# Ledger of designs, part 37: designed miniproteins, single chains, continued (2)

Each design is a single chain, and the fold is of that chain. pLDDT is the mean over its residues in the fold that is shown.

## One batch from the design tools (miniprotein)

Design m5257
Fold by ESMFold2-Fast:
Structure m5257 (fold): chain A 89 residues (1-89)
Amino acid sequence: DPLKLFEKAEERLRGMLEKAKEAVKDGSEEIKKKMEELVKELLEKVEEAREQLERDPSKFEEVMQELDDVVVAKGPEILKLVEETKKEK
């Protein structure tokens, strides 16, 4: 079931983003703002992917690849913000 596999991937990603936000909660306002912007961008891409799959489940592989590409592109920025917050403590 493509939607069920997508829901598991979405839940995992949302959990990772929640932990990332928690990790920067005591950081500077600039770090928190950048994290909120990255989280918003990723969640918007997740919503777009879900809408595409609801309309055409046959595009599952394509949609998952597009989502993965965005996560890979934004992942290093998220990790940098988390590490910068740890160094400020």
Scores: mean pLDDT 81

Design m5258
Fold by ESMFold2-Fast:
Structure m5258 (fold): chain A 72 residues (1-72)
Amino acid sequence: SDKEELLAFARKLKERVRRLRDEGLISEEEAERLLARLDEVEAQIEAGDPLAPLRLVAVGIEAVGLALDGEL
């Protein structure tokens, strides 16, 4: 189902955020903020919020942007 797919994607994104932190590409504070937002998005997905997929994509884009800044 769409809901199960979104939850699986959110969980994979959390794992990637933790890896980016562990690799030093983002700060601990940035990782904590992104993980907190992902926890909120998971709750919104479970509640059936139609905007949750867009918020999930937004968090993913932010994580990539922060990692690129850490690389440069």
Scores: mean pLDDT 84

Design m5259
Fold by ESMFold2-Fast:
Structure m5259 (fold): chain A 59 residues (1-59)
Amino acid sequence: SMDELIKRLDEKIEEAQKELEKLQADPNASKEDIMKAQIFRDSLESLKQMLEWVKKKEA
């Protein structure tokens, strides 16, 4: 269901956030690596917003 998909996506967003925090804490991480991780997390957030919008539209 859409709710299950959104919940699964929340799990992936949390994983991406943890990876971003790890890279931000790593003195050997490049600015490019941090930016890529941020873009990835933001992309998942955008997908979630789209799915929530679709769910509201169908209601």
Scores: mean pLDDT 85

Design m5260
Fold by ESMFold2-Fast:
Structure m5260 (fold): chain A 88 residues (1-88)
Amino acid sequence: SIKEKILKILEEVLKVLKDPNATREQVIEFLRKAIKELEELYKQATDPEEKLLIASALGVFTRVLDLVEEGKLDQAIKVVEKEVESLK
């Protein structure tokens, strides 16, 4: 399902955010890649409800990217963790 695809992307982002060996630049590049993947899912989606779920996830990822760019990594992690829990 689209929800399962979004969950997988969120869990992969969370893994990168928690990786002590990942540089800030690598985290930002990974987030931008995740956003692009969600944009492609949005273009391919035919169901309006699925489009709304993807659009919501895009908003969350944009917020996470902003937090990482601001150096607020702990807040970024909490935002992703909360979103993962809300979708389970």
Scores: mean pLDDT 85

Design m5261
Fold by ESMFold2-Fast:
Structure m5261 (fold): chain A 105 residues (1-105)
Amino acid sequence: MIPKKEVDVEKVIEEALKAIENNDRQTLIKYLEELVRALLTDKELNDLVFYRFAVKGGKPLTVEDIKEIAERFGPAAALAAILDNLVRGLDVPKELIKEYLESLK
């Protein structure tokens, strides 16, 4: 577990990529949570929550919805949307997750 410190974004990205290769969903969720908390402000997280519930009606986000979020709010916001789907037990294409993780390096 990452201790109570400033998050090393590069290391968290590396560990998330390893979790994808190992098919370790719980480890992937853990590192995506740490990455999202490091990269997004409370306002950006609130804007995403508002977008999801007010615009998308709280439904599971599709691949196209996640891509739209990346275009409007950036790749960290897309990872937050991916994280929400994964926590809810929904599948997200591994290649899409890798694309947004690589874009943050």
Scores: mean pLDDT 75

Design m5262
Fold by ESMFold2-Fast:
Structure m5262 (fold): chain A 91 residues (1-91)
Amino acid sequence: DRERLRELLLQSAAAAEAIGDTESAALLRKGAELVEEDLDQGIAYAMSALMRFGRRTGDVEEYAAIARLMAEDPVKGAEQGLALLERHAAA
């Protein structure tokens, strides 16, 4: 469901903005914009944001695993990515 994926990416962008990661937020917003027209490009932008979160937090392996999941199941990957990002934002 592209609408659900778009909404999850926008929620992740808001979470990234809240922790001061404006670059990752911009990548997630661009991904959300592209999802309806070009799912693969939308996912690529979201995966780029996940890899940036991994480098920023030190949880490179966890975010890389979510990026791989997003390539196979975009909605499930986006759900797990948002959950991990929100946990880091709350810590």
Scores: mean pLDDT 83

Design m5263
Fold by ESMFold2-Fast:
Structure m5263 (fold): chain A 89 residues (1-89)
Amino acid sequence: MEIPLPSEEHAAEVVANWLRNADNDPVSADAVLENKGKVKFTPDPENPSRVVLALSDTKLLTPDGKIVEAEQKVSVSTQEVAQALGMSP
């Protein structure tokens, strides 16, 4: 399911925090979202209390000034995602 982010600032913060917590991209900690793009949330098939964050149609500006097209997936807690998006249960 595609969930629209509530605001431009919240969209950037959610994606930035998610990327900073990604453990396999050396640019994630200092990367900034150049455009809003889309963040797709799908239930994790192995654990229904988790969701897969799919970042698509986004460009990340690295601290080196490079623009990278980002298509990444990471499994996170549904609770953390809901709180980050300002969604109440």
Scores: mean pLDDT 51

Design m5264
Fold by ESMFold2-Fast:
Structure m5264 (fold): chain A 63 residues (1-63)
Amino acid sequence: MEEKVLEEVSKLSGIPLEELRSFPSLGELAAYLGERQTAENQKALQVIGRYLKERLGVTREAA
């Protein structure tokens, strides 16, 4: 699950996959990416945000 997200983030941000795996959580990784306002980091943040939205069970507002 997270592996595919890390691979996508690696491709978008240019950060090696090994470094991405060293972060304790996706939240810490998102904070790190948010420190620099680049188009590449913003795209990577959108990938993380989409994954967290889908996987943390925020799937239906009223169901």
Scores: mean pLDDT 71

Design m5265
Fold by ESMFold2-Fast:
Formats: structure tokens, C-alpha cells, sequence
Structure m5265 (fold): chain A 94 residues (1-94)
């Protein structure tokens, strides 16, 4: 069961990333949240994708929140760290 759940979570994260690339941020968030339900061990990666969706919406406060939560789970998440630096730069410009 866990192996099947992991496979499903990975597919859902792939869809979440694809929707973010297309600008469909609502579907990106939906698929990333469902990935966490299937495999909570992927939460850091899923939260990074949710943060990226909010960043694309211009909601930098929510993006920062999700990147911070991602790093709380996995401090070595390079993508979340880079994206947190990006959102801090954007918030400084506003």
C-alpha cells in the first residue's frame, strides 16, 4: 500500500508542476495537496509547489509561508531555499 501511495503522490506532484508551468495555479495547489494525503513523506516537495503556485498568483506572503514550512520539514530542500530568497526579494520591492 505505501509503495502504491508513493507512486500516486509522485504522479500528482508531476501534475501539480505541469499546471504551475501552464499558469493553472489552482489545479497545481489541488494536486500538490492530494499528493501529501497519499504520501506525507513528500510534504516538503509538495509545499514547495504550493508556494510556487502562490508566487505565480503574486501572493508573496502565502508563498513565503509555504516555503518556510517546506524548509521546517526538510532544511536541505534547495528549491524551497532558492524560492524563499526570490519571494523575500519580491516583498522588498513592494
Amino acid sequence: MKELDHGMAMLLLGEARRYNKQGNTQLAIYYAQNAIKYDPSLSSFALTIIGEAYFKQGNYQRARYYYTRSLDIDPDNVRARRNLDKVNDKMREL
Scores: mean pLDDT 87

Design m5266
Fold by ESMFold2-Fast:
Structure m5266 (fold): chain A 102 residues (1-102)
Amino acid sequence: MKEKVKKIVEEVLKESIENPEKVAKELAEVLAERDGLSEKEKEAAYKKILEYLKDKSDIDGRVDVIMFKVELILDEEGIHISQEEREELREYIRKELEKLIK
């Protein structure tokens, strides 16, 4: 994995553990803007994302949320990754989550 991508993952993982409410709010705002969500749908998205981030038993849900945030940062920085690199990234996030939470 590219060093810059790894650094982004580490920053997102740290933020998701230290301030899950902030991460959930940012992602809900992105979804609302992208998909034209109502205020109620945005609030529902926030609660769902926060639930995934706080549920230690739902590793797949947590990986999905963290992957979404990482991909947003990669897009903002103009970093393009292949489908194979996305799969490697998901696996890396999973392993780091297991290391940090267990």
Scores: mean pLDDT 79

Design m5267
Fold by ESMFold2-Fast:
Structure m5267 (fold): chain A 76 residues (1-76)
Amino acid sequence: SEDEEIKKKTIKAAESAFAYLEENPTPEAREFVIALFRHEAQLLEREGKYKLAEALRLLADLLEQGKSLEEIKAAL
């Protein structure tokens, strides 16, 4: 389903973000990743991909809140 595909893509994005943050364990790197997801969500919304845009905004919000990868996977 579309919802399953969106969840899969969002989890993959979260996993990639955490891999990057493990190699770059700084507040600046985390802020950069959050900004990238918010920017990507805006672009997706302009393409009419509203559900994926909402999922990426949720991911960005959870990252900003300092949630772990496991907590984020459970929330998605």
Scores: mean pLDDT 89

Design m5268
Fold by ESMFold2-Fast:
Structure m5268 (fold): chain A 81 residues (1-81)
Amino acid sequence: MLSEEQKEALIEGLRYGYHYLKEMAEEGNKVAAEKLEELRKQLTEALGELGPIILEKLENGEELSEEEKEKLVKWWVENAE
């Protein structure tokens, strides 16, 4: 199991990557736009009902709940190749 510090690092990394892709897509980068849509789709498919909630919180800069953080980290770890 990941420590709380490791969970925070993963959440921060994912948030950073998400916002970076969003910024690049808004600047007209087609590849970034495609990757952003892939990420949104993967999160909504993997996390079910929490997927859209987590995505909205990431977009709005809102703090994730402990349950949302745990679900997101679990998905990330399970999908690490």
Scores: mean pLDDT 75

Design m5269
Fold by ESMFold2-Fast:
Structure m5269 (fold): chain A 79 residues (1-79)
Amino acid sequence: VEEIADAAYDYARKHPDDSLLPGGGITKVPGIGDFEAQFLVDKFNLHTAGEFGSLPREEQLKIVREIERDKGIKSSTEW
């Protein structure tokens, strides 16, 4: 969780204008794919990497944990 949040924050600091839409620059961050990028846009109304990077650390960790939880719920073993 923290490793993904740290990588996403570092990317956001270097590339603040990159899109969080699926297929955007944020998907270059390890642990952030099209699903995670779409989740950030749809669930948290974030549009750019810079918007994620401007959030407090506690909120960044909360968002990453929410993504991992949603991925777990949508696993092939549950549905």
Scores: mean pLDDT 65

Design m5270
Fold by ESMFold2-Fast:
Structure m5270 (fold): chain A 56 residues (1-56)
Amino acid sequence: METPEEIEAARQAARDAARKASVEEILHMLDTVAAGDDSAANRAAGQALVEEALRK
């Protein structure tokens, strides 16, 4: 099972990637997350990508 630390690490990595990316690049990252596993870390990454896209 995923630890809270693993979930937060995935969320932070997604935020850092999204801040450097264009909206179109974030949409490609979201497609990758949607095709990924049904883990809490993957869901946290997807949520962080959406939040950063909305800030642009």
Scores: mean pLDDT 77

Design m5271
Fold by ESMFold2-Fast:
Structure m5271 (fold): chain A 81 residues (1-81)
Amino acid sequence: SEKERLAEEYKKILEKAYQKALDVITDPEAQERLRELYKKAVEEIDKILADPTLSLEEFEKRLDEVMERFFAEVQRIIAEQ
């Protein structure tokens, strides 16, 4: 479905962002927080995908919210090093 394709695309973007962040975040404790954030973001995408009541527009908005939150938290971790 279109929603499944979008979820996979967003997961790929998250994975790329996660890998890039690992290049910058070298502190072990910060890397653990980053891994937890990545796992949580993937789980949220799966939860959004599992909600049959969302329109395609609402679905995309929820995915965008997950991405925005992930990037904001990554920047916070980088700034706190």
Scores: mean pLDDT 87

Design m5272
Fold by ESMFold2-Fast:
Structure m5272 (fold): chain A 86 residues (1-86)
Amino acid sequence: ADLIENLQSEDQSVVVDAVLGLGKIGDERAAEILGLFLNSDNDTLAKAAAIAISEIENEAVRNRAIQIGKSQQYTTEQIRQAVRNH
Protein backbone atom coordinates (compact mmCIF):
# COMPACT_ATOMS: atom_id res chain seq x y z
CA ALA A 1 0.00 0.00 0.00
CA ASP A 2 1.02 3.66 -0.53
CA LEU A 3 2.75 5.15 2.54
CA ILE A 4 1.22 8.58 1.75
CA GLU A 5 -2.29 7.05 1.80
CA ASN A 6 -1.48 5.32 5.12
CA LEU A 7 -0.80 8.76 6.69
CA GLN A 8 -4.58 9.39 6.35
CA SER A 9 -5.40 6.36 8.55
CA GLU A 10 -7.42 6.82 11.76
CA ASP A 11 -5.22 4.09 13.31
CA GLN A 12 -2.19 5.77 14.92
CA SER A 13 -0.09 2.58 14.59
CA VAL A 14 -0.60 2.65 10.78
CA VAL A 15 0.41 6.34 10.67
CA VAL A 16 3.54 5.64 12.80
CA ASP A 17 4.54 2.77 10.45
CA ALA A 18 4.03 5.06 7.42
CA VAL A 19 6.16 7.83 9.03
CA LEU A 20 8.98 5.34 9.76
CA GLY A 21 8.68 3.96 6.21
CA LEU A 22 9.11 7.48 4.76
CA GLY A 23 12.47 7.69 6.60
CA LYS A 24 13.61 4.49 4.81
CA ILE A 25 12.72 6.09 1.44
CA GLY A 26 14.48 9.36 2.36
CA ASP A 27 13.58 11.39 -0.77
CA GLU A 28 12.61 15.09 -0.86
CA ARG A 29 8.84 14.41 -0.66
CA ALA A 30 9.36 12.09 2.33
CA ALA A 31 11.54 14.78 3.99
CA GLU A 32 8.81 17.44 3.54
CA ILE A 33 6.17 15.20 5.12
CA LEU A 34 8.50 14.12 7.97
CA GLY A 35 9.33 17.78 8.68
CA LEU A 36 5.61 18.55 9.14
CA PHE A 37 5.23 15.64 11.61
CA LEU A 38 8.42 16.60 13.51
CA ASN A 39 6.65 19.61 15.08
CA SER A 40 3.21 17.92 15.33
CA ASP A 41 1.03 18.36 18.43
CA ASN A 42 0.94 14.52 18.59
CA ASP A 43 4.03 13.55 20.64
CA THR A 44 4.04 9.93 19.35
CA LEU A 45 4.06 11.06 15.69
CA ALA A 46 6.66 13.78 16.38
CA LYS A 47 8.98 11.18 17.96
CA ALA A 48 8.44 8.76 15.05
CA ALA A 49 9.28 11.58 12.60
CA ALA A 50 12.49 12.42 14.51
CA ILE A 51 13.60 8.75 14.29
CA ALA A 52 12.66 8.59 10.58
CA ILE A 53 14.57 11.82 9.79
CA SER A 54 17.68 10.46 11.59
CA GLU A 55 17.70 7.50 9.11
CA ILE A 56 17.83 9.75 6.01
CA GLU A 57 21.35 9.25 4.61
CA ASN A 58 21.31 12.31 2.30
CA GLU A 59 22.39 15.26 4.49
CA ALA A 60 20.65 17.93 2.34
CA VAL A 61 17.33 16.00 2.40
CA ARG A 62 17.64 15.45 6.19
CA ASN A 63 18.41 19.16 6.77
CA ARG A 64 15.36 20.12 4.66
CA ALA A 65 13.10 18.00 6.93
CA ILE A 66 14.58 19.63 10.07
CA GLN A 67 14.13 23.15 8.59
CA ILE A 68 10.44 22.47 7.84
CA GLY A 69 9.92 21.13 11.38
CA LYS A 70 11.35 24.33 12.92
CA SER A 71 8.89 26.66 11.10
CA GLN A 72 5.50 26.11 12.80
CA GLN A 73 3.65 23.58 14.98
CA TYR A 74 0.83 21.77 13.15
CA THR A 75 -2.00 19.54 14.29
CA THR A 76 -2.21 16.02 12.83
CA GLU A 77 -5.37 17.15 10.93
CA GLN A 78 -3.52 20.15 9.42
CA ILE A 79 -0.63 17.87 8.35
CA ARG A 80 -3.06 15.43 6.67
CA GLN A 81 -4.70 18.32 4.80
CA ALA A 82 -1.29 19.67 3.68
CA VAL A 83 -0.23 16.21 2.41
CA ARG A 84 -3.50 15.88 0.42
CA ASN A 85 -3.15 19.39 -1.13
CA HIS A 86 0.59 19.22 -1.95
Scores: mean pLDDT 78

Design m5273
Fold by ESMFold2-Fast:
Structure m5273 (fold): chain A 99 residues (1-99)
Amino acid sequence: SVEELRKKAIELLNEAIELLRQLADQSTPEQGRKLREAAELFEKAAKYAPSDIDLAIKYVNEAIEVVKEARTPENQAAFDRVIELLEEAKKLLEEAKNY
């Protein structure tokens, strides 16, 4: 159902937020700032997912770009996991929009 898709997307966004905060703590101060900005964009996406799916998708896309720019060869597995969660959340939001 549309409700289940939105709830699952929010769950994945919250998991990505937690991982980004952990990565920020392990990063340089400058990289950590970018990762926290990405986490804030995910928080906005999760907030708007129940009421404004287009805005939620917009924030997910902006967050993906910030994460890609902040990506380093160090912690590659953690960055790959964040991107995986984001892409899955985005697919679920797009599916919810098409219903």
Scores: mean pLDDT 82

Design m5274
Fold by ESMFold2-Fast:
Structure m5274 (fold): chain A 71 residues (1-71)
Amino acid sequence: GDEELARIAGAGAAQRLAAEDPEAVGDAQGEDVKAELVRLGERSVTGRAEVNGATGIGSADLEEAKRAAGA
C-alpha cells in the first residue's frame, strides 16, 4: 500500500544520497555508522515532511488517525 511506497521512496532517497558520495559510504565505519544512521533518518523525515507540505498533508492526517486508533 501507500505505506510501502513511502518507505521505499525514503530508502531510495537514502541510497541515492549515499551513492552521491561513494567514498563517504566507505568511510562510514565503526561507531560513526550510528551517527550517520540517525542523521539519515532525520533527513528522510524532513524530506517527507516537505513533500507532504507541498502536496496538501493528506498523509499527516492519516497518520494522526492511526495514532488515535491506538495502533
Scores: mean pLDDT 51

Design m5275
Fold by ESMFold2-Fast:
Formats: sequence, structure tokens, C-alpha cells
Structure m5275 (fold): chain A 55 residues (1-55)
Amino acid sequence: KLEKIKEITKEEILKNPSDPNLPEIIRERIEKELGIKLSLEEVGELANEVAEELA
């Protein structure tokens, strides 16, 4: 579910906003908690979108 994916993305950005491996961290968490396998590119796009909303 997109809403849950965005929630996880937002939580990880807030925990470690300057982490260069943030997309990989988000991807692994989504896979573990939701069973959804996303590409790093797809997660990177989600992270950018959520980061813009937080700025």
C-alpha cells in the first residue's frame, strides 16, 4: 500500500536525514515489514518526494 510505504519512508528520513544510504535502508524496511520488493530507483524517487514535503 502506497500510504504505508510513504509512512515508512518519512520515518526513516526523520531518523537519519543525512544518511547517504537512506534509500537502501528504506527499501530493506519496506521489504521486511510489507513484503514489497522495490528497486533502489523507485525508493529514491519516493524519498525525494517525501523529503520535499518535509522541507
Scores: mean pLDDT 77

Design m5276
Fold by ESMFold2-Fast:
Order: structure tokens, then sequence, then C-alpha cells
Structure m5276 (fold): chain A 114 residues (1-114)
């Protein structure tokens, strides 16, 4: 789904921004495979929803799932050494691209190659 791809794109962008392109590529390849198989990585969507919530973007998830995502996102931010403002901006950019119909498998592949 486009929403599953958006969550994956968000995580891939965080790893690229953190200077971890090999890990970003692996996450993109594994995430695309799971989405094509008809699955969604639940860990990707909660983290993305948490970031959108912190960015002031409405999310459909129950509050308890959003708060789990926020907790996981803060832990990931610390591990990756990324400021929360950078994470919020990446979430806003991915959300804008999702609304514009731009978030595709090719979109994610290109993010992981840079």
Amino acid sequence: SPEALAGLAFIVRLYVKAGKPDEAKKLAEEGIYQIEKGGERSSFRPLYAGALYLAGVPVDEPLHEVLIGVTGLRQLAEKLGLPMEVIREIAREVHRDLEAGKVTVEYIKKLAEK
C-alpha cells in the first residue's frame, strides 16, 4: 500500500541522513520484499505515525499506538544521532510526497541509492 511504502521511505531516509547508506539499502530491499508479499512491517508504520504526530500531522492510529511509535522514534533518533527537528522535517516531506502520489517502490529504491 502507499501508506506502507511511506513508512518504509521514512525509515530509509533516516538511515541515509545518519550516514548509514548500507543499512538504508538493506532496509529498503527487505521492506519492499515484505510489502510486495502483501505484508507490512508494523515497526515502520508506528515510527512514521509517531513522527507525523510530533510534526502536527493528523494520523489515523489509536493514541496508544502513536505513543509507542514516539517512544521507538526517540530511541532510534538517539541511536542514529539525529535531531528530532530533522526527523520531523523528513516525516513532513514523505507525507507531502505520499499525498502527491509520488511514494512508490522506485521512489524508495532511489532514496537508498543516494
Scores: mean pLDDT 82

Design m5277
Fold by ESMFold2-Fast:
Structure m5277 (fold): chain A 74 residues (1-74)
Amino acid sequence: MTLTATATANAAGEVVNVVLKAPASAKLASVEGVEISGTVTITSPLTVQLNGQVYVGAGMTASGVGQVKVTAET
């Protein structure tokens, strides 16, 4: 299964959006502890931090534009 993640940062270097996209046949509830690169779309809220690291999971809200390597942690 392939996931793609795209993140956008504001002028302060904070990630303001992350789009987590999975194949149409996949059900995606959360992403955590996984390294993701590219474009990712998820309907669940996600909160991320820009600094080469992105924490992605259920109950988080994130927003950003650009292609960034996404690494999920606890």
Scores: mean pLDDT 42

Design m5278
Fold by ESMFold2-Fast:
Structure m5278 (fold): chain A 118 residues (1-118)
Amino acid sequence: SKKTKEEILKKLEEAEKQLKDMVIHYGRVLRLSPETIAKLLKVIEDFFKEAKKIVLENFDDPEKLRRELNELIKRTVKELGEILLDAGLSDEDVAIFRLHVYAALQDTLDEVLAILEK
C-alpha cells in the first residue's frame, strides 16, 4: 500500500541519518582525514539510494528483496573496509567498524521486512 511504502521510505531516511552520524563519530575517534570520512559518507549515501530502488522494485517479492538487500549490504561493508584499509587502519579496527555497520544495516533490513510482512 502507499502507506506501507511511505513508512519504509521514512525508516530508510532515519537509518541513513543515524548511520552517517555513527560514521562521523567513529571517523573522529579513529582520527580519519575529512577526505576519508567524505568517501565513507558517499558509500552510505549510495547504499541508501540503491536500497530505496530495490525496495520499490521488489515491494511485492519479500524473498527477492531480502536477497538483493543482503547482497547490497555485503558489497557496501566490503567497500567501506577497503576505504579504511587504504587509509592505513589496522585489520582489527577495520573489522570492528565493518561489524558495527553490518549490524546497523541488518537491523534496518529486518525493520523493512517486518513492515512488509504486516
Scores: mean pLDDT 88

Design m5279
Fold by ESMFold2-Fast:
Structure m5279 (fold): chain A 68 residues (1-68)
Amino acid sequence: SSMELLEVVVIFKDSLRGDEAAVRALIEAHGGRLLSFRGHVARALVTPEGIEALRRDPRVLAVFPAPA
């Protein structure tokens, strides 16, 4: 069964600033899909499990729910 995807904002460390390919690969590795990326901030669709995995990644500073 497909899990429900949640829209989130992901803040990355400066090491990933402007590196959309690396950010896309990281989000997809955690079962998500990148929607947009600017500077060091991404919007993505991820599962609840993907959110927890991203929060544990050393290249990630924070994950927040996207505004409704």
Scores: mean pLDDT 82

Design m5280
Fold by ESMFold2-Fast:
Structure m5280 (fold): chain A 75 residues (1-75)
Amino acid sequence: RKEEAVQELAKIVNEFLKKMTPEQKRKLLDTVNELLNVLSQMSDEEIEQFVAELKKAKSVDELIETLRRFIEKAK
């Protein structure tokens, strides 16, 4: 379900936020806020695939790049 996938996304993002500088956190939060608006338009399957790809991110840079890629695809 969308709600469960979004909860998992929030958990992943929160874990990465603990490792980031305040400046990086601000940039990520702005990006996530834009992404959440887009996620409301996505199917359950698309959200699950997105969360699965985020779980593979090994660094903060990879996480941000993945978020940007999904936002761009939704435009």
Scores: mean pLDDT 71

Design m5281
Fold by ESMFold2-Fast:
Structure m5281 (fold): chain A 60 residues (1-60)
Amino acid sequence: AVRATAQALADALTAVEPSLREAAQRAVEDGLSGAPTLLAKARTPEARRLAQALERALAR
């Protein structure tokens, strides 16, 4: 469930900001350790919201 939620959020983030595709996928693969880099790279409010949601999903 957690991995499926994280992947869905990573896919949504990539749709909003395609430049984050590699960082989003790395966060799903590496878990919580990848999330801070992803959040720092997000440029839009929607991308930041999705990055925060992904970080929370990975922290469970």
Scores: mean pLDDT 73

Design m5282
Fold by ESMFold2-Fast:
Structure m5282 (fold): chain A 70 residues (1-70)
Amino acid sequence: MDAGNKGANSFLRGKMAYELAKNGYATTEDAIEKLEKAVRQLKEAIKENPSDELSKKRLEEAEKMLNELK
């Protein structure tokens, strides 16, 4: 699996954890951990393909969600 696919999967898991944490169904700690993983994997995807606009957008969204929780 390439970095783009890993980033996409981690982003979706992080976003789900963020929504669950916001609604009291999951811990903020779990959401932060998953979003930090998404940020790392999305940064690697962008390093491999600097023109990957989708990964850049997902990175911005993941960082925004992470900042809201911290």
Scores: mean pLDDT 81

Design m5283
Fold by ESMFold2-Fast:
Structure m5283 (fold): chain A 75 residues (1-75)
Amino acid sequence: MSIAEILASEDPEEIEIGTTLALMQLTVAKKAGDYDEGIELAREAIEAAKSVDTPEAQRAADILNEKLEELEKLK
């Protein structure tokens, strides 16, 4: 199961787990200087979260978008 698949779940617990995993992977990409890889992962995760019409999914998308903007500024 990919992070995007977890974030596309209707289960709020899976959305929380997927968000945590995505943020951890984005932090690793930032530390490694792999900004393009991090940006791509963030965009994929945001699209998956946006596919779910729940408050938890919307919050996940907002958090991931903030991290995406941070990575885009560092590139």
Scores: mean pLDDT 79

Design m5284
Fold by ESMFold2-Fast:
Structure m5284 (fold): chain A 104 residues (1-104)
Amino acid sequence: SILEEAKKLADEINDLLDQILEMVDNNAPKEEIEALIDKLKETYKRLVELVNQNPENRELVILLTATEIRLVGLEFDLSLKNPEVAEYFLKKRKELVKYRKELE
């Protein structure tokens, strides 16, 4: 079902968010962290597309909203822990905002 696909994408996003934070806490190479941020962006785009195709599905909208709250939380954590990684994340987030507006 579409809800099962969306839940799988949300789980993948949650795992990527946790991995990014762990890598920052462990001072992993910037290039490896940025690669995970890029993967996060592409996975999030797929979730946005599924929700956009089914805007009246309340469960999908709630799932996307919960995911966005987690993205905002990571942005805040990154801004405190690693400003250079935070800047890259902010750049990718701005690209996501443009993508969402293009779907409207």
Scores: mean pLDDT 87

Design m5285
Fold by ESMFold2-Fast:
Structure m5285 (fold): chain A 55 residues (1-55)
Amino acid sequence: SEKKLNLAKKEAIEKYIGKTVTVGELMKEYKLSRSNATRIAKELEKAKLITLKRP
C-alpha cells in the first residue's frame, strides 16, 4: 500500500542518510518486494540522500 511505502521511505531516509545501501538491505529491513525496494532506493539516490550499491 502507498502508506506502507511512504513509511518505509521515511524510515530509510532517517536510518541510511549519507550511507551506501543495497536494494536487498531495504527489502530485508522493511519487508518490501524487490520492485518497491528498488523504487525507494532510486528515489533516494536521485535526491542524493543515499548512495545505491549495485550488484
Scores: mean pLDDT 81

Design m5286
Fold by ESMFold2-Fast:
Structure m5286 (fold): chain A 115 residues (1-115)
Amino acid sequence: ATHVVAVGVDAAQGPLVGEVLEALARQPRSWLGLFSSNDEARLREAVEAARAGERAVIALPEGVSEEAREHAERARALAEADRIREAAEEAARAAEAAGDERTAEDLREALADVE
């Protein structure tokens, strides 16, 4: 199964969330590299939600390393706690550990642009 990490959208974090969503929307090819065939519909829904500005998401494939899964779970917990910058940083680490260096770089650039 594909692990999906969502970074929540909050008015107080609007500029940061917007930059993260734009970074993810620029890398549609990364989504194809991160999903398994049986999770394609869920991945499409996550990408559409990100492009609609509802949240920033990253999907990890089945068989990804334990390190990538731990980063993804931390990103989700941080997002649920409204710690959006920290959630995006953990999402970038999850992408890097899963082998998606482009998504990780785009997320880090989005974070740097807001600082």
Scores: mean pLDDT 55

Design m5287
Fold by ESMFold2-Fast:
Structure m5287 (fold): chain A 109 residues (1-109)
Amino acid sequence: MMDRLIDRIMEEYPDLSREEILADIEARVAKIAELFQEVLGVDEEEARKIARALVIGEILYALGEESTEKERKIVEIMAEMLERMAAAPDREKAIEIAYEAGRRVLEVL
């Protein structure tokens, strides 16, 4: 699955190398996992699993690829979260929004 995703990304963005795409995905996963560890109190392994599912779902949606119902719901939750966090007046409100989104993701997984 991951190899197919990277190949499709390279087709859309031919200037990007496979190594750059993998590095970007892993960087996004790490950032989201750190946030979920802080907000949800889940362990590193669980946080990384959730974050990876979210990042993969977002990429599949952006490429117009067929996604599962779970992946689609996760992408919708994350898109709403990012929009609401961007509009948040402070870090405390942003954390509240992230916690709500993370809880909704856990209910879908």
Scores: mean pLDDT 70

Design m5288
Fold by ESMFold2-Fast:
Structure m5288 (fold): chain A 58 residues (1-58)
Amino acid sequence: SKEEEALKKYRVGMTEEQRLKVAESWLKTLEATGAELPSDPLLQKVFEEDRKELEKKK
C-alpha cells in the first residue's frame, strides 16, 4: 500500500538520530501549517512513537 511504501521510505537508511531529526522537523511543519497527519492508523502510531522519543531526548 502507499502507507507501507511511505513507512519504508521514512525508515530506510536512517539512524535513530536521523529519524528523530526528521520527525522533529516534520512535526514542527505540521504544527506551523496545520496540516493533518496521514489517515493510516499505523503511520499515525509511528509518528506518535517518534514524538515520544523526541520528548524523551529533550
Scores: mean pLDDT 62

Design m5289
Fold by ESMFold2-Fast:
Structure m5289 (fold): chain A 64 residues (1-64)
Amino acid sequence: MSADDALAVAEAIGPLVEKLLKTQPEKGSLARSRLGDTFLESQRNRDSAEETLQRLKEVLDSLS
């Protein structure tokens, strides 16, 4: 995806990560690792910004 797409994904996921860290701060390191791995996997698979965002949301939901 483009740099603009990556920024849009980051802006969309940011508030969801903040909410998780506010409720479950102990999961911050795990969330960062899992989100990073998922983002890199989406980049390798050449997923769209929308597909990448959906995968990242699913990771956050699994940590809730």
Scores: mean pLDDT 78

Design m5290
Fold by ESMFold2-Fast:
Structure m5290 (fold): chain A 94 residues (1-94)
Amino acid sequence: SEIEERIREGARHLLDSLELDESLLPLLEEIFRKIYEKYKPNIESGKEPSEEEQEEVLREILEELERAAEEGNEGAGKLAERLRKLLEELEKKK
């Protein structure tokens, strides 16, 4: 349940940062759950993810959103567009 709470919190924070509709929250939760499971061994080892590892997670989320958009999810396409802009802004601040 703690993992589910972290997934929901992460998805909600990203959605709020992108100023997107809450109707996209379930899609983000599903993608975060998929991505979180891939990084679970690193998290359980107590190693805090680096800024680079966090950016890699965001890029993985973008890839999943682009895949969902290709499969006909219009909301995923809009979310992918906003996330691309966020990643470009983060890169510029380095």
Scores: mean pLDDT 72

Design m5291
Fold by ESMFold2-Fast:
Structure m5291 (fold): chain A 68 residues (1-68)
Amino acid sequence: MEKGLRGGELVRELIRQGLSAEEAFQKAAKELGLEPSPERKALLDEIGAKLRAIGDAIQKGLETGKAP
């Protein structure tokens, strides 16, 4: 539990240094010796895909859908 909270702080620090959220999470997990299980990997993959889709939808909305 507490290791997870510390991982979050480390992820934020790495993002501040210019890493993407995914890269920061992977590096933080490596630093803490945390290896994602297959189950957690599947969940993260699904969450990542949803976040990417949301980001892409926002980007396209700003580009095409917003009238002045």
Scores: mean pLDDT 66

